# Designed miniproteins, single chains, continued (5): the designs that were tried, part 41

Each design is a single chain, and the fold is of that chain. pLDDT is the mean over its residues in the fold that is shown.

## One batch from the design tools (miniprotein)

Design m17497
Fold by ESMFold2-Fast:
Parts: sequence; structure tokens; C-alpha cells
Structure m17497 (fold): chain A 80 residues (1-80)
Amino acid sequence: MEELLERLRRIREEYRPKAEEAEEKGDEKELLELAIELGERLIEELKRALEETEDPEEKEKIEKLLEGLEKELEEVKKKL
């Protein structure tokens, strides 16, 4: 679980400079597109972790994170 959270954090940090640049340019569409890309990448990582995880407690935590991110991604897509 902790290693997974660290991977998710690294992915978010990778997108931070691009998001900051888009915000400085006032490109709201690019910000939304970056948010969608980030969300899809995080969801893919969580799905992979869910398949590899043997611990039932960790599976439940990953499933809850997936559900939350999928809801957030759907809301961002509605704004585009």
C-alpha cells in the first residue's frame, strides 16, 4: 500500500510542471486535458496494483481509491 501511494505521488509530481505552465498561459482546456490524462494514468496504476495484491484489506483500500478517482475523472470530463 505505502509503495503504491509513493508511485501515485510520483505520477502527480510528473504532471505538476505541465499543469503549472498551462495555468500560467490561462489554457483551461489544456489543464482539463492534463487532469484527464493524470486521472487515467492513476486509475491504470491502481488497477494493476489491485490485480497484484493478495491482501484482502489492501484490495478494499485500492478499490475505494479507484472508485474515488473514477468519480473525479467523470466530473472533469463533464467540464470539458
Scores: mean pLDDT 81

Design m17498
Fold by ESMFold2-Fast:
Order: structure tokens, then C-alpha cells, then sequence
Structure m17498 (fold): chain A 65 residues (1-65)
């Protein structure tokens, strides 16, 4: 359901934000992979956009490491 997709995306984003704060390259790579797989599965364009925004932030952080 759309509500389950929203909760899944919100949880993934929250987890990714914690990983971004830690700055660990291995954890950032794992989070990137998980978010990219999630983005492929999401049907809601708004949720997909939010997940893709988080993917962009992780890629930016990885570029600094």
C-alpha cells in the first residue's frame, strides 16, 4: 500500500541520515545500495523523489571521503 511505502521510505531516509552523520564510508556504501534498490521498487513519484534526494546526499558525502 502507499502508506506502507511511505513508512518504508521514511525509515530508510532516517537510517541514511544517521549514517551520513557518522561519515563511515562502508556504511554509506551500504546505505546507498539499499536506497537505490528501494527507489526502483517505489511507485509513488513523491516518495521516489525523496529517496533520490537522499541518494544524492550520500553520493556527495562519499565524494568528500
Amino acid sequence: SMEEEKKRAERAIESAEKVLKEGNRTLLLVALHELEELAKELQDPELKKKVEEMIRRIKEELSKL
Scores: mean pLDDT 84

Design m17499
Fold by ESMFold2-Fast:
Order: C-alpha cells, then structure tokens, then sequence
Structure m17499 (fold): chain A 62 residues (1-62)
C-alpha cells in the first residue's frame, strides 16, 4: 500500500463526510493537516505518519 493511496482514501472519506457532518469532517481534515506538518518538520517518520493516517481512516469508517 502506497502513502499516496492512503492519502487519497482519507481525502475521499473526508469529502464524503462533509455532506453528512461537516463539523466532524473539518476535525479530521485538521488532524490530517497537523500530521502532514509534523512529517514536513521531521517530528515523525513516514511509517508513523502512515500509521496515524490509517487510524483516522478507521475512525471515519466506523
């Protein structure tokens, strides 16, 4: 599984969630952006970033 595939799935879920619960969608988008910022600053590894994104996806799939 590529990082690009995980990001694409996350974005699709967030976009779909905006029609059902826009406040919740914005919360997940903000969390994803914080993770991207941490990755860019070298505070987390690519593996850690990927794992955290998967957790967000699982929360949204509930």
Amino acid sequence: MSLEEIIDELLELIFELYEKDPELAEKYRKKAEELVDKLDKGEISEEEFKEELKKLIEEMKK
Scores: mean pLDDT 80

Design m17500
Fold by ESMFold2-Fast:
Structure m17500 (fold): chain A 92 residues (1-92)
Amino acid sequence: MASEEDAKRAAEGALEAAKAAAKSPEGTGAGAAAAGVAAIGAATGGYLGLSEEEIRRDAESARAAGAAAGADGAAGGEKAAEAALAAGLSGA
């Protein structure tokens, strides 16, 4: 319920970050897109029954992928990872 809304917000944030990165040179966009996918996974993990540690790990992966995509991807990845971690843990 609340976790679904938080997961949706995290997914929207990740999608916006991925869209911004898609305007970047080829290669950089792939990292930001990976960050978005990982963030969505982390956000829904709690709802799907993943453990707290698994949710944290997926959120960290999203942040790392965003950082690899460059400055815009890093900022987006961090926001997405933070939102995903909060949503996933609230679902657990």
Scores: mean pLDDT 57

Design m17501
Fold by ESMFold2-Fast:
Structure m17501 (fold): chain A 58 residues (1-58)
Amino acid sequence: MVEEAKARAVERARAAGLEPAAVEVLAVGETPDTVTVVMAVTAADGRVVTVMVELPAP
């Protein structure tokens, strides 16, 4: 799940025209039907953006 969330964060950063250099997981929340992962994505230019990804529970 975390690896999928990281992949989604990278895809979103690239779609916005950023080149992701690092991804750090800040928080993970789980409910019976969803998993929410909050991540900091550091771009190659040094900018940091916070990305929240919600995934269906397994």
Scores: mean pLDDT 78

Design m17502
Fold by ESMFold2-Fast:
Structure m17502 (fold): chain A 101 residues (1-101)
Amino acid sequence: TAEALARAQEALDLAARGDAEGALPLLEAAARSPDPEVRRLAAAGALALAQQGHAEGALPILERLARDPDPEVRRAALEGLAAAYEQLGDRERAAALRAAA
């Protein structure tokens, strides 16, 4: 729905500012949306949180979306997982994930 898309965009904006407490509940809801565009925004928001130092909070969302039936959602989630593992110091796993995406 247009409302779900707007809320997912708000979650992405909060994530980009490093507001994990505000972003995480909205990203979790977006990740469960029947709309693949909304789920892709959830992956983008989780990636933004990982880049802002909230990799541990972003991991469960990204791991779920990496198994998504939509190939674009999976690609976005794999990119997010690579960024999250790189931030956590696992550069070897990050490189392997980028090669798989």
Scores: mean pLDDT 85

Design m17503
Fold by ESMFold2-Fast:
Structure m17503 (fold): chain A 61 residues (1-61)
Amino acid sequence: IDDDVKIGLGLIYLGIARVNESKGDLEGAAEDYEKAAEIFSEVDPELAQEYRKLAEEVRKK
């Protein structure tokens, strides 16, 4: 599977996370941010860490 496919999938999860956060589904948003981070960990580990932090922040709201 190409890195481009992984980037696309990660961006889809980020989009869903943002929508869930805007609807007040903070747990769903956090799970989607964590999934995006897992996908990005193979392509951009530094970016993956940022999304893991975002998931933790969302859970604390």
Scores: mean pLDDT 80

Design m17504
Fold by ESMFold2-Fast:
Structure m17504 (fold): chain A 81 residues (1-81)
Amino acid sequence: SSARRAQMRRIFDRVFDRYDRDGDGTLSRAEAVDAIMDTFGMSRAAATRRVTAFFAQRGVDTISRDQFVDFALSIYDSMRS
């Protein structure tokens, strides 16, 4: 539902803020791995695989807030299927 999506988006926005440690508005690969591990209780190996694939698909060294939220939502959806 749109209400659940809005709730999850707010949660992932807060996660982004927690791991954007330098406040530059982006997450590095290492920060994204830590964020995904903490958010989903995922192992470092599992988080690293998902983060590496996402960054490679986008051809980037850092991801924006919107990219992170979309990524986290895609993981959330995959874990509930």
Scores: mean pLDDT 85

Design m17505
Fold by ESMFold2-Fast:
Structure m17505 (fold): chain A 65 residues (1-65)
Amino acid sequence: MDEELREKLEELREAVEAGDTEKVKELLISLGESESTAQELAEKSKTKEGREELLKMIDKAIEQL
């Protein structure tokens, strides 16, 4: 389970860096986020500021695994 979580977080990081909003949303839902939260976070990936915020959160989550 932890390895699968790490893999998804790394894939999420790449999707955020690419600005792939649909992929970000799909990965967040697969990680257990609600559709509404996943949509809001995915919309953040459209801006530089939002991507930086998301990347910081993802990097912190990976670091704690």
Scores: mean pLDDT 80

Design m17506
Fold by ESMFold2-Fast:
Structure m17506 (fold): chain A 79 residues (1-79)
Amino acid sequence: MRKEAAELLRKAAEYLRQGKVDEAISYFRKAADLLEEEGEKTLALRVYAAAIAMSVLSDMGQTDEAAELAERLAKEVEK
């Protein structure tokens, strides 16, 4: 369900704000897997791409920016 995937992405954003990048990436993967199982392959691909971007931003110390992108993605997935 898209709302469940969105909730997982919001959890990822919360972990990013806490500096727990590995946990955040785990939640991105769970959200992408859920979307793929539901046939939302384009949204799943966007979540995988976002996970890579979040990893790069977090390595640069931009975890708040990474969390904001995760929350925006959650809103898009929930539609």
Scores: mean pLDDT 80

Design m17507
Fold by ESMFold2-Fast:
Structure m17507 (fold): chain A 86 residues (1-86)
Amino acid sequence: APSPEQQRQIQELVAEAGRYYEEGDYEKAVELFIEAARLAEQAGDYRLASEAYEAASIVAEKGGDLELARRLRELAERYRALAEAA
């Protein structure tokens, strides 16, 4: 499980990504969601990693990057499967 400090860092990245998304900066929002997902992965929180990659995929799709959206969706599905196996 992620430490309280790791959980805080992930939550801050997700909140910042949400702000960029609201401002229409989809590229920056995707970068921050991917960073949050990577930290969740390093902490062994595969459910949180899956959720962050799914959010990144949705934002990439809204930004018009359909190839990136597809790859991020595949990552989200992979980490969801890992979370279910744990």
Scores: mean pLDDT 88

Design m17508
Fold by ESMFold2-Fast:
Structure m17508 (fold): chain A 86 residues (1-86)
Amino acid sequence: DEEKKEKILKEIEELKKKLEELKKNNITGLPVAALYLRLGKAYKELGKLEEARKYYEKALELGKEVDPNSYVVKEAEKGLEELEKI
């Protein structure tokens, strides 16, 4: 599915641009954790499981630091659990 892969690659590119924009403006916390979560999901869809794991771990670590009960933490934990099953 070439069309699906191209869409995911464009999503990853845009998410990385947003992440760099936030970092350049010294923005951290949940906005950055949410972008890490989205990158983890995108890389998982692309089948790049190592990259997916790294981004889920980054989302989880940063998310827990800010709000351990956040949606980002719950989704990152779920993402890591799903990767264990692959």
Scores: mean pLDDT 85

Design m17509
Fold by ESMFold2-Fast:
Structure m17509 (fold): chain A 71 residues (1-71)
Amino acid sequence: EEKKKKREEVARDMFKKVSELTQKINELTKQAEEARSKDPELGDKLREQAEKARNELYKVMEEGAKKIKEI
């Protein structure tokens, strides 16, 4: 039971972070597209931020999966 609760807690934490990062990626991508014709430099910067958020998302998923397996 303790191990099950711990796995559920880790999974919940992971899903929360994944959800937040997914929303951030979507917002940054939309802002980058809107900025593209009006401010190309801002558009490029927003795309770079979205790329970093995607990399962070992958790391969160990988670390969460490892923690769940090790419980």
Scores: mean pLDDT 81

Design m17510
Fold by ESMFold2-Fast:
Structure m17510 (fold): chain A 107 residues (1-107)
Amino acid sequence: VEPLIKALQDPNEEVREAAARALGKIGDERAVEPLIKALKDPNENVRLTAILALGVIGDERAIEPLLKVAKEDPSEEVRRRAAGLLIGKAKDPAKKAEAEKILQELA
């Protein structure tokens, strides 16, 4: 897990994307905070992969960071993916309703 967490900081975007994908498949909670940081990656594909990885792990620490991404990310696709994941994973009805509203506004 530690080599993959380090690879999230690699100068090559393809390496960072591959690391995020592998961390999601492993499902280790030690990857949650590094993947939350990857939600701010300059590369859109790395951010999309980090959203998917956090969804697979299912840790509640990701809910508030994902909600921020759904509201603020410069990419409409990234915002859609974050909102869609929150609708399926958020336990709080208010957070789910907020994510549903974001998706409706992006339609």
Scores: mean pLDDT 80

Design m17511
Fold by ESMFold2-Fast:
Structure m17511 (fold): chain A 90 residues (1-90)
Amino acid sequence: MEEAKKLVEEARIAFSRGDYDKAIELFEKAIELDPNNAYAYYLLGQVYLKRGDYEKAIEYFEKAIELDPSNPGARYLLEQAKKKLEEKKK
């Protein structure tokens, strides 16, 4: 639990610095330690959205909403990712 929280914090720092590969690695490790961490899925979705991997972003936002339905940001970003995926297919 404490280790997963540290990984989320380190991943957030990597994400804020634009190191998306490092952020993904650290969030994936956090999720392996704490699979019910809705916040880690939410942030991982944001990293994939920033990378333009909209299908992965959708997957992780849906998981974040499943674990924490009270996160309005996850629902908003899920709809944005779906819209971007549709635009990319054109």
Scores: mean pLDDT 84

Design m17512
Fold by ESMFold2-Fast:
Structure m17512 (fold): chain A 81 residues (1-81)
Amino acid sequence: SPREEIIAELEKLREAVENKEPFEVIEQLAKRVYLLAHEKQLPQELLDELARLLREALEAVKNGDYEKAIELIDEAIELVR
């Protein structure tokens, strides 16, 4: 399903954050999640909330707050379910 594909990409993003991958890798994975959700035509309200959660997760990673980034990605996974 479209939602299962988006969740799989979010889980890849989560793993990259857990492994403390370079910021550029994490940012590219987050962009991939958003592009996939847009291509799969998620409702606009879900796309807007997903974009917010991904932006906040990237800011948390940038600040070294990996725990907060994981929490925000987990919220994004539950949002898409």
Scores: mean pLDDT 90

Design m17513
Fold by ESMFold2-Fast:
Structure m17513 (fold): chain A 79 residues (1-79)
Amino acid sequence: ARAERLAALRERAAELGRRLEAALAAGDREEALALLEELARLHLELALLQHADAPEAVRAELEARLAEVAAEEAAQIRA
């Protein structure tokens, strides 16, 4: 069911978020970037599932915005 999938995705995102914080604290930028990429994919899947009934144009804009945020976060880790 949708609610079960949303709960599972949120739990996975929380786990990856904690691993990302640990990688950043350890100074492992390569692992942090890989975790950020996986987390960005989960956030996209979560957002699209939450907005499944939204018009295609709105969903496309959401995808573009999430990609922009992920790129900005990756740039901060690389800096």
Scores: mean pLDDT 80

Design m17514
Fold by ESMFold2-Fast:
Structure m17514 (fold): chain A 82 residues (1-82)
Amino acid sequence: SEREKRLQAVAREVRRLTDEIDKTIKEGVAKGMPKDEILEKTRELVDKRVAELKEKYGVPDDAAEAIRRGLIGWAEDRIDAL
């Protein structure tokens, strides 16, 4: 169904975003960026990509906020572990 295809597309985009976050953290570390700067950059990336998910796939606000919070929390944990 169209709904199942969109759900699969959203899942793929979230996986891609997770990879982009990991790359952003690794590049920041390699450049000697402060943890706070890496965190700000990852938050900006997540906010931008989640807005794109809402626009492109019609992700509801509640689901978009859950994705945003989950990804930011995951990124914060990874940066804090540096």
Scores: mean pLDDT 86

Design m17515
Fold by ESMFold2-Fast:
Structure m17515 (fold): chain A 61 residues (1-61)
Amino acid sequence: SMEAAIQQAEARGQKHLPVVKEASRLMYEEGFSPEEVAEIVRLMKEGKSLEEAVEEVKKKR
């Protein structure tokens, strides 16, 4: 149903909120670009952990 789809989207939003906060912290401390932060968030939405996403982005440098 449309209501279930909205609830799933909200749950996904809530799931990535702590991730975005941590990615912003890493951007401030580690000097990641906004493009790299976007890639980290994308990888985490695909099921990777924050640590795995950060490692993948660092390896692409």
Scores: mean pLDDT 65

Design m17516
Fold by ESMFold2-Fast:
Structure m17516 (fold): chain A 64 residues (1-64)
Amino acid sequence: AAAEEKRKKAEELKKEGEKYLKEGKYEEAMEKYEEAIKLYEEIGDYKSAAEVAVKHLEAVIKSL
């Protein structure tokens, strides 16, 4: 009764991070991606967590 809600929240956070990334708001994108990664890890969805981690790394590189 919590995994589906956490997945939905993680998807929302990932989408928010992608919007910030496109807007050049790299710090905000990193924050949203980090929250999404935590939620995916909590529900054992390591594949989705890894996908978001790649986006997080993209935001880090672009912030340099």
Scores: mean pLDDT 85

Design m17517
Fold by ESMFold2-Fast:
Structure m17517 (fold): chain A 70 residues (1-70)
Amino acid sequence: KEEELLKLAEQLERLAEQAEALGMPRLSEAYRLGARSLRHLARGDFEGARKDMREALELAGQDPSLAEEF
């Protein structure tokens, strides 16, 4: 449900703030992009979700093709 996705997005935004406070700006940005991806998904915007998730995975040093599983 959209409500669950929005709750997860809020959790990721909180993690982004913690990462920023710890001096981890790339990880903070990855969490923020992940949160935006979940918000796009909650609205049914799969293309926006994939774009933001791909950027998040690249920042985290992960394989960006994982975003295509959406």
Scores: mean pLDDT 78

Design m17518
Fold by ESMFold2-Fast:
Structure m17518 (fold): chain A 71 residues (1-71)
Amino acid sequence: SEADKLTEEGERLLRAGDYEGAAEKMKEALKLDPNNERAWGGLAAALMHLGKGEEAKEPIKKSVEFQKSRL
C-alpha cells in the first residue's frame, strides 16, 4: 500500500540518521492509514531522536495501544 511505502521510506531515513525526514514520511503514512502500527512506532523513534519527547508521547501511546490490543 501507499502508506506502507511511506513507512518503509521513513524507516530508511531513520537508519540514515535523517530524523526530520523520517518523521515527515511517518506523518504522511498516518494520514493515509492512521492504524499503521509501524508508522506510529517510527514516528515515536524519530521524534525521540530529535529531542521532541513531548511530541513523541502520542505516537508512543498509539504504539502501546496497538500492541496491547491482544490483552
Scores: mean pLDDT 84

Design m17519
Fold by ESMFold2-Fast:
Structure m17519 (fold): chain A 59 residues (1-59)
Amino acid sequence: GLAERARELAKSLPLPEALERLAEELGVSPEEIARIANGYIRQGKTVEEALAEAARVLE
């Protein structure tokens, strides 16, 4: 699913490029993904898990 795709993008690409590709796949802005992911990072999640959770929320 999109959450697994988000984790793979975070591992494979620099963060700005991972955000851009995930935003294209979700049909949202990179800024919207970053906003949601930052909430999860503040809760102690890794960048990979934060992007996966943001993808789940925006799906």
Scores: mean pLDDT 83

Design m17520
Fold by ESMFold2-Fast:
Structure m17520 (fold): chain A 72 residues (1-72)
Amino acid sequence: LSPVEKAVLATLYLKGGKPLSAKEIAEMLGVSQSTVSKALRKLEEKGLVSRDPKTGKYTITEKGLEKLKELF
């Protein structure tokens, strides 16, 4: 994972698995929303996060939690 992908995934975990928008994550990390949105799409493709199509918010998956344990 890229540093941004790791930071995004860790942020979702640290917020207790609460659904977060790309904007909220970007504000927490101090990076652009477009950078976070690109990272979230890559994480979703890998099955590490899940997107709610109705809200556009993301949550960490069980696979994402396992990946964080490997990285940290």
Scores: mean pLDDT 85

Design m17521
Fold by ESMFold2-Fast:
Structure m17521 (fold): chain A 83 residues (1-83)
Amino acid sequence: SAEELLQKGKEALEKGNYDEAVKYFREAIKENPDNAEAYLLLGKAYYKMGKYDEAIEAFRKALQVDPSNEEALKLLEEVIKKK
């Protein structure tokens, strides 16, 4: 399920396995494209990897799904300032 993929991605992210985390979050999005949390977590993984353009895209999509997501908005602003 998308929830199981999110959990596996979160575990990979906590361990610093960012490539694995990205893979799981992308699969979760593939199962449920309306999951704002999956896009938020994907953005966080890309941000940790220094992939700022990919992080911006992911946070932007999180905000398209949930415009009220304050964490996604804050992280989007922070990443834009890094470029």
Scores: mean pLDDT 88

Design m17522
Fold by ESMFold2-Fast:
Structure m17522 (fold): chain A 79 residues (1-79)
Amino acid sequence: SVGQEIADLIRKKVKDLTETEKAWLKVIETSKNPEDLAEAYKLLLQAIEDEKLRKELAELVLKYSKDEKLKKIAKEELE
């Protein structure tokens, strides 16, 4: 799933995840609610300082997601 791919990329690139950020990753991996997943993704993007990683995540979302709200967040990151 797109959520699993997002979570895997973040865990690979970010070594010092806080407990709050780990909770957001769990929502991204496990949520069946598109609104909860989109909100968790937005919060994680705000926490990630690595601009290259944010762009890689946005491209991944645009490639694999069919959710319009999630794609909108990703498009705004690339602008």
Scores: mean pLDDT 80

Design m17523
Fold by ESMFold2-Fast:
Structure m17523 (fold): chain A 83 residues (1-83)
Amino acid sequence: MNRKIARDAIEKQSRLGKAAVAAYRLMVTQKIPEEDLIKAMETLGFDPEVMREALKIIREEGFVPPIDREIEEQILEAIKKLK
C-alpha cells in the first residue's frame, strides 16, 4: 500500500512527491543521513513509511528529480531544529 501511495505522489508531483525528490537530492548532494531526512519530513507532516518507500523508488528507478528549492529549504530547517 505505502509503495503505491509513494509512486502516485512522485508521478503526480504532489507535495509528498516533491518532498521525497528534495530529500533524495539532499541525501546525495549534502550527504545527509536518510534517517535524519525521514525525521525532518515527519515534523513537516509527512508519513515516514510512505517517505521511505518514495526514496527507495527514486533510488531504484533512477528518477531525475526536478529541483523544488522551497521544500528543500523546509527540510533543511526541520533538520536544524532536530539537532
Scores: mean pLDDT 76

Design m17524
Fold by ESMFold2-Fast:
Structure m17524 (fold): chain A 81 residues (1-81)
Amino acid sequence: EADELIAKGLEAYKEGKYEEAIKYFEKALEIDPKNARAWYGLGLAYYKLGDKEKAKEAFKKALEIAPGNTAAEKNLEKIEK
């Protein structure tokens, strides 16, 4: 299920396993391409790996789907400084 994959991705992210987190979020997006939480998690993981451009893309997609996501807005602002 998409929600279970997102939970596993967030757990991997908390453990510092950013590449594994990306794989879980990508699998969640294969099931539900408009899942704002999966896009947000993907942005967090890319940011930790230093891929700021992919992180910005993912956060922008999360905001496009859920414009009220203040966490994605704050992370995007930090990258765009």
Scores: mean pLDDT 82

Design m17525
Fold by ESMFold2-Fast:
Structure m17525 (fold): chain A 59 residues (1-59)
Amino acid sequence: LVEAVRRLARAVAEGDEDTLKEIAERLGVSVGTAKLIALMVLQGQISAEEGAKLLEEAS
């Protein structure tokens, strides 16, 4: 999950919507939820580990 969160943050930073959608579908979360968590991690508001917990709770 932590690695998936890091990949999501990178996809958001690069504008890679296809990778964002693929990871969100694989984790069973909405694209909106995945994007929000990725943005929070990218901006340093939460750690990748905390983002992973939020994704697990949302799936």
Scores: mean pLDDT 79

Design m17526
Fold by ESMFold2-Fast:
Structure m17526 (fold): chain A 100 residues (1-100)
Amino acid sequence: DLEESYRDGLKKLKERFEEEKERLTKEIEEALKEGDLEKAAELAKELAEEMEILAEEARGLVKGIESWGGSEELIEEARELAKEAEALREEAEKKAAELE
Protein backbone atom coordinates (compact mmCIF):
# COMPACT_ATOMS: atom_id res chain seq x y z
CA ASP A 1 0.00 0.00 0.00
CA LEU A 2 1.01 3.67 -0.26
CA GLU A 3 1.68 4.09 3.48
CA GLU A 4 4.04 1.09 3.53
CA SER A 5 5.85 2.43 0.42
CA TYR A 6 6.35 5.85 2.06
CA ARG A 7 7.37 4.22 5.35
CA ASP A 8 9.99 2.15 3.50
CA GLY A 9 11.19 5.27 1.67
CA LEU A 10 11.49 7.20 4.94
CA LYS A 11 13.38 4.29 6.56
CA LYS A 12 15.89 4.26 3.68
CA LEU A 13 16.28 8.05 3.86
CA LYS A 14 16.91 7.83 7.64
CA GLU A 15 19.55 5.15 7.00
CA ARG A 16 21.26 7.36 4.38
CA PHE A 17 21.15 10.31 6.83
CA GLU A 18 22.84 8.30 9.61
CA GLU A 19 25.43 6.77 7.24
CA GLU A 20 26.47 10.12 5.67
CA LYS A 21 26.48 11.85 9.07
CA GLU A 22 28.72 9.16 10.60
CA ARG A 23 31.06 8.89 7.60
CA LEU A 24 31.65 12.61 7.07
CA THR A 25 31.79 13.49 10.79
CA LYS A 26 34.50 10.82 11.24
CA GLU A 27 36.45 12.05 8.19
CA ILE A 28 36.26 15.67 9.45
CA GLU A 29 37.52 14.60 12.90
CA GLU A 30 40.40 12.63 11.33
CA ALA A 31 41.40 15.61 9.13
CA LEU A 32 41.34 17.90 12.19
CA LYS A 33 43.54 15.47 14.17
CA GLU A 34 46.04 15.49 11.28
CA GLY A 35 46.01 19.33 11.26
CA ASP A 36 44.61 19.40 7.72
CA LEU A 37 42.23 22.35 8.17
CA GLU A 38 41.70 22.76 4.41
CA LYS A 39 40.58 19.14 4.04
CA ALA A 40 38.39 19.44 7.14
CA ALA A 41 36.71 22.55 5.64
CA GLU A 42 36.11 20.74 2.31
CA LEU A 43 34.60 17.74 4.12
CA ALA A 44 32.38 20.04 6.23
CA LYS A 45 31.11 21.63 2.98
CA GLU A 46 30.42 18.14 1.59
CA LEU A 47 28.48 17.29 4.77
CA ALA A 48 26.41 20.49 4.38
CA GLU A 49 25.63 19.65 0.72
CA GLU A 50 24.62 16.05 1.54
CA MET A 51 22.41 17.25 4.42
CA GLU A 52 20.71 19.82 2.16
CA ILE A 53 19.88 17.03 -0.34
CA LEU A 54 18.50 14.80 2.43
CA ALA A 55 16.43 17.65 3.90
CA GLU A 56 14.89 18.36 0.46
CA GLU A 57 14.11 14.65 -0.06
CA ALA A 58 12.51 14.48 3.41
CA ARG A 59 10.35 17.54 2.61
CA GLY A 60 9.35 15.79 -0.62
CA LEU A 61 8.20 12.79 1.43
CA VAL A 62 6.14 15.09 3.70
CA LYS A 63 4.35 16.55 0.65
CA GLY A 64 3.82 13.09 -0.85
CA ILE A 65 2.37 11.66 2.37
CA GLU A 66 0.11 14.71 2.86
CA SER A 67 -1.16 14.53 -0.75
CA TRP A 68 -2.71 11.04 -0.28
CA GLY A 69 -3.87 11.63 3.31
CA GLY A 70 -1.22 9.55 5.05
CA SER A 71 -0.85 9.18 8.81
CA GLU A 72 0.14 12.19 10.93
CA GLU A 73 2.80 10.03 12.65
CA LEU A 74 4.52 9.29 9.32
CA ILE A 75 4.34 12.99 8.35
CA GLU A 76 5.86 13.98 11.72
CA GLU A 77 8.72 11.47 11.31
CA ALA A 78 9.54 12.86 7.85
CA ARG A 79 9.37 16.46 9.18
CA GLU A 80 11.68 15.52 12.06
CA LEU A 81 14.22 14.06 9.63
CA ALA A 82 14.09 17.24 7.52
CA LYS A 83 14.70 19.39 10.63
CA GLU A 84 17.61 17.22 11.80
CA ALA A 85 19.22 17.35 8.34
CA GLU A 86 18.74 21.15 8.17
CA ALA A 87 20.28 21.61 11.64
CA LEU A 88 23.32 19.52 10.72
CA ARG A 89 23.65 21.41 7.41
CA GLU A 90 23.77 24.75 9.28
CA GLU A 91 26.30 23.38 11.81
CA ALA A 92 28.49 22.00 8.99
CA GLU A 93 28.37 25.31 7.05
CA LYS A 94 29.39 27.21 10.21
CA LYS A 95 32.24 24.76 10.86
CA ALA A 96 33.49 25.08 7.26
CA ALA A 97 33.50 28.90 7.56
CA GLU A 98 35.40 28.73 10.90
CA LEU A 99 38.06 26.46 9.33
CA GLU A 100 38.64 28.83 6.37
Scores: mean pLDDT 87

Design m17527
Fold by ESMFold2-Fast:
Structure m17527 (fold): chain A 119 residues (1-119)
Amino acid sequence: SAWDAFLERSYRGGGARKALREAIRLLEEALEQARRVESREDAEELLRLMEEAARKALEAAEGHEDSEELRRRVEEALRRIRELAERGLSGNREALEESAERIMEIAEEMRELAEELLA
């Protein structure tokens, strides 16, 4: 209802919810990109999308009761993503595809967390 939406906005703040929705959108785009990775350029675009999603997730975490824990989780996920991207970019096509699949798993975990926080 409109009343429930008003209470939700008053309690959580519109900025945090907007940042979470943008993070979810970027994670959904990253998941689509991960399924289509065939080149170095595709993998670099996947990394860019994941870094943008992480930035929005960190923005949403600011002012949250569990902000420090959420920040640590997002930063750890981003570190893992960067390590996987480097392995993929430094390897053959099989390494690139394996890297993309593991980044996809991290993106799905981040999306589930963001959706839980938005609910």
Scores: mean pLDDT 76

Design m17528
Fold by ESMFold2-Fast:
Structure m17528 (fold): chain A 55 residues (1-55)
Amino acid sequence: RTVTTPAEANTIFPKLAEELKAKGINKVAIIYGSGAGTGENVALKAKEILLAAGL
């Protein structure tokens, strides 16, 4: 229902993915799942960024 703009997602999600990579895969899965449930654009960006981060 709430959607982040693609530009904001591109800025925030790479930083977030790097922090989450240090903390573990489970948090990455939770964030991606949340995005998929509430915003398809956010979910798509999260997927690409997480895959680029190796998660």
Scores: mean pLDDT 58

Design m17529
Fold by ESMFold2-Fast:
Structure m17529 (fold): chain A 105 residues (1-105)
Amino acid sequence: AVKLTQPSSVSASEGETVTITATADAASISNVSWFKEKPGEKKELLIYNNSKLAPGVSSRFSGSVSGNTATLTISNLVAEDEATYYLSATTAAGTGWGEGTKLTI
């Protein structure tokens, strides 16, 4: 199985910028997607194809990929951003999911 490592939690204040960085146990990653999950809701797609913003998603969200590392950046944090964030990515070994990062505001 593909191993993608995310921090288990991150905390920030409203109005701040936060970054969530995930790393693959591989030389490089591609086809990175980021998802947001709130309790009682389905996972919402935020970013796809490494850096593309999903339709209807706030421009406060951005994604980037460098080598085996993917970063989700959320600027000007609002209370509604408190959620668990998940990475999906592809390596030479296949596609996998991160364990999720809980953002607390």
Scores: mean pLDDT 86

Design m17530
Fold by ESMFold2-Fast:
Structure m17530 (fold): chain A 91 residues (1-91)
Amino acid sequence: MEELKERAEKLVEEADKAYKSGDFDTAIDKYWEAANLYIEAGDLEGAAKVYERLMDVLAEYIEKNKDDFEKTLEAAARLVAAAMGYVAAKS
């Protein structure tokens, strides 16, 4: 599963770049895709690290968008899902 792991690593780099530029939507989507690829590749440590980053990014997104109920509700659901993924990857 070398190809899946390399694709996941590139997605993390792209997500980090999007996050630094303030493009939270792109960062969140790319981190989710990277976490899924790490799981598919059997790299649970890689997946756990991505879920941890996702939780941080989603928490910041919620704080910045607290006046947009639909966006914060969706992000909160994704945050819970990322936390569950982190626990599963560490178990």
Scores: mean pLDDT 84

Design m17531
Fold by ESMFold2-Fast:
Structure m17531 (fold): chain A 74 residues (1-74)
Amino acid sequence: SAMDRAQARRVLAALRALNRLARELLAQGVPISEELRETIRRVMELLRSLLPHMSEEEQAEAEEELAEAERILA
């Protein structure tokens, strides 16, 4: 549905922003807080649930952001 697609795009944008913030913090030597780690994990799970509502191109972008989040959380 249009609502599911719009939600998927918003969640992907949110994960992208969180990944960017986390990388900026790490580049400055600031450790990722447990609160930020939990937020990233929750957004990742929500994005995974929305993958079937995304286009093939959007799914590829989402998988890249999920992989980046996994690297950040490792």
Scores: mean pLDDT 89

Design m17532
Fold by ESMFold2-Fast:
Structure m17532 (fold): chain A 90 residues (1-90)
Amino acid sequence: SARIAALAAEALAAIDAGDVERALRLMGEIARLIGMSEEEVREFEELARKVGLKPEELRRLVEMLTSGRLEAEIAFAFLRMKAWVLEKEK
């Protein structure tokens, strides 16, 4: 999809600029376009903020979101797991 490719390019540029909040908003738009619900998009953004992903991890998430719905669901499950582990370590 041309729209998804454009959003992915903007998200990667935001990551390179250190603008994590912009990158997460753009990734949320990609998630919405691939058919994730508004609740799933909000949870995705909250989990990504909570985990504190490194730039390389954010780039991998963009790749997974653009690879298809199954890959996006796997990325989401991975974020839920990382957030759970982080909460347990507290």
Scores: mean pLDDT 81

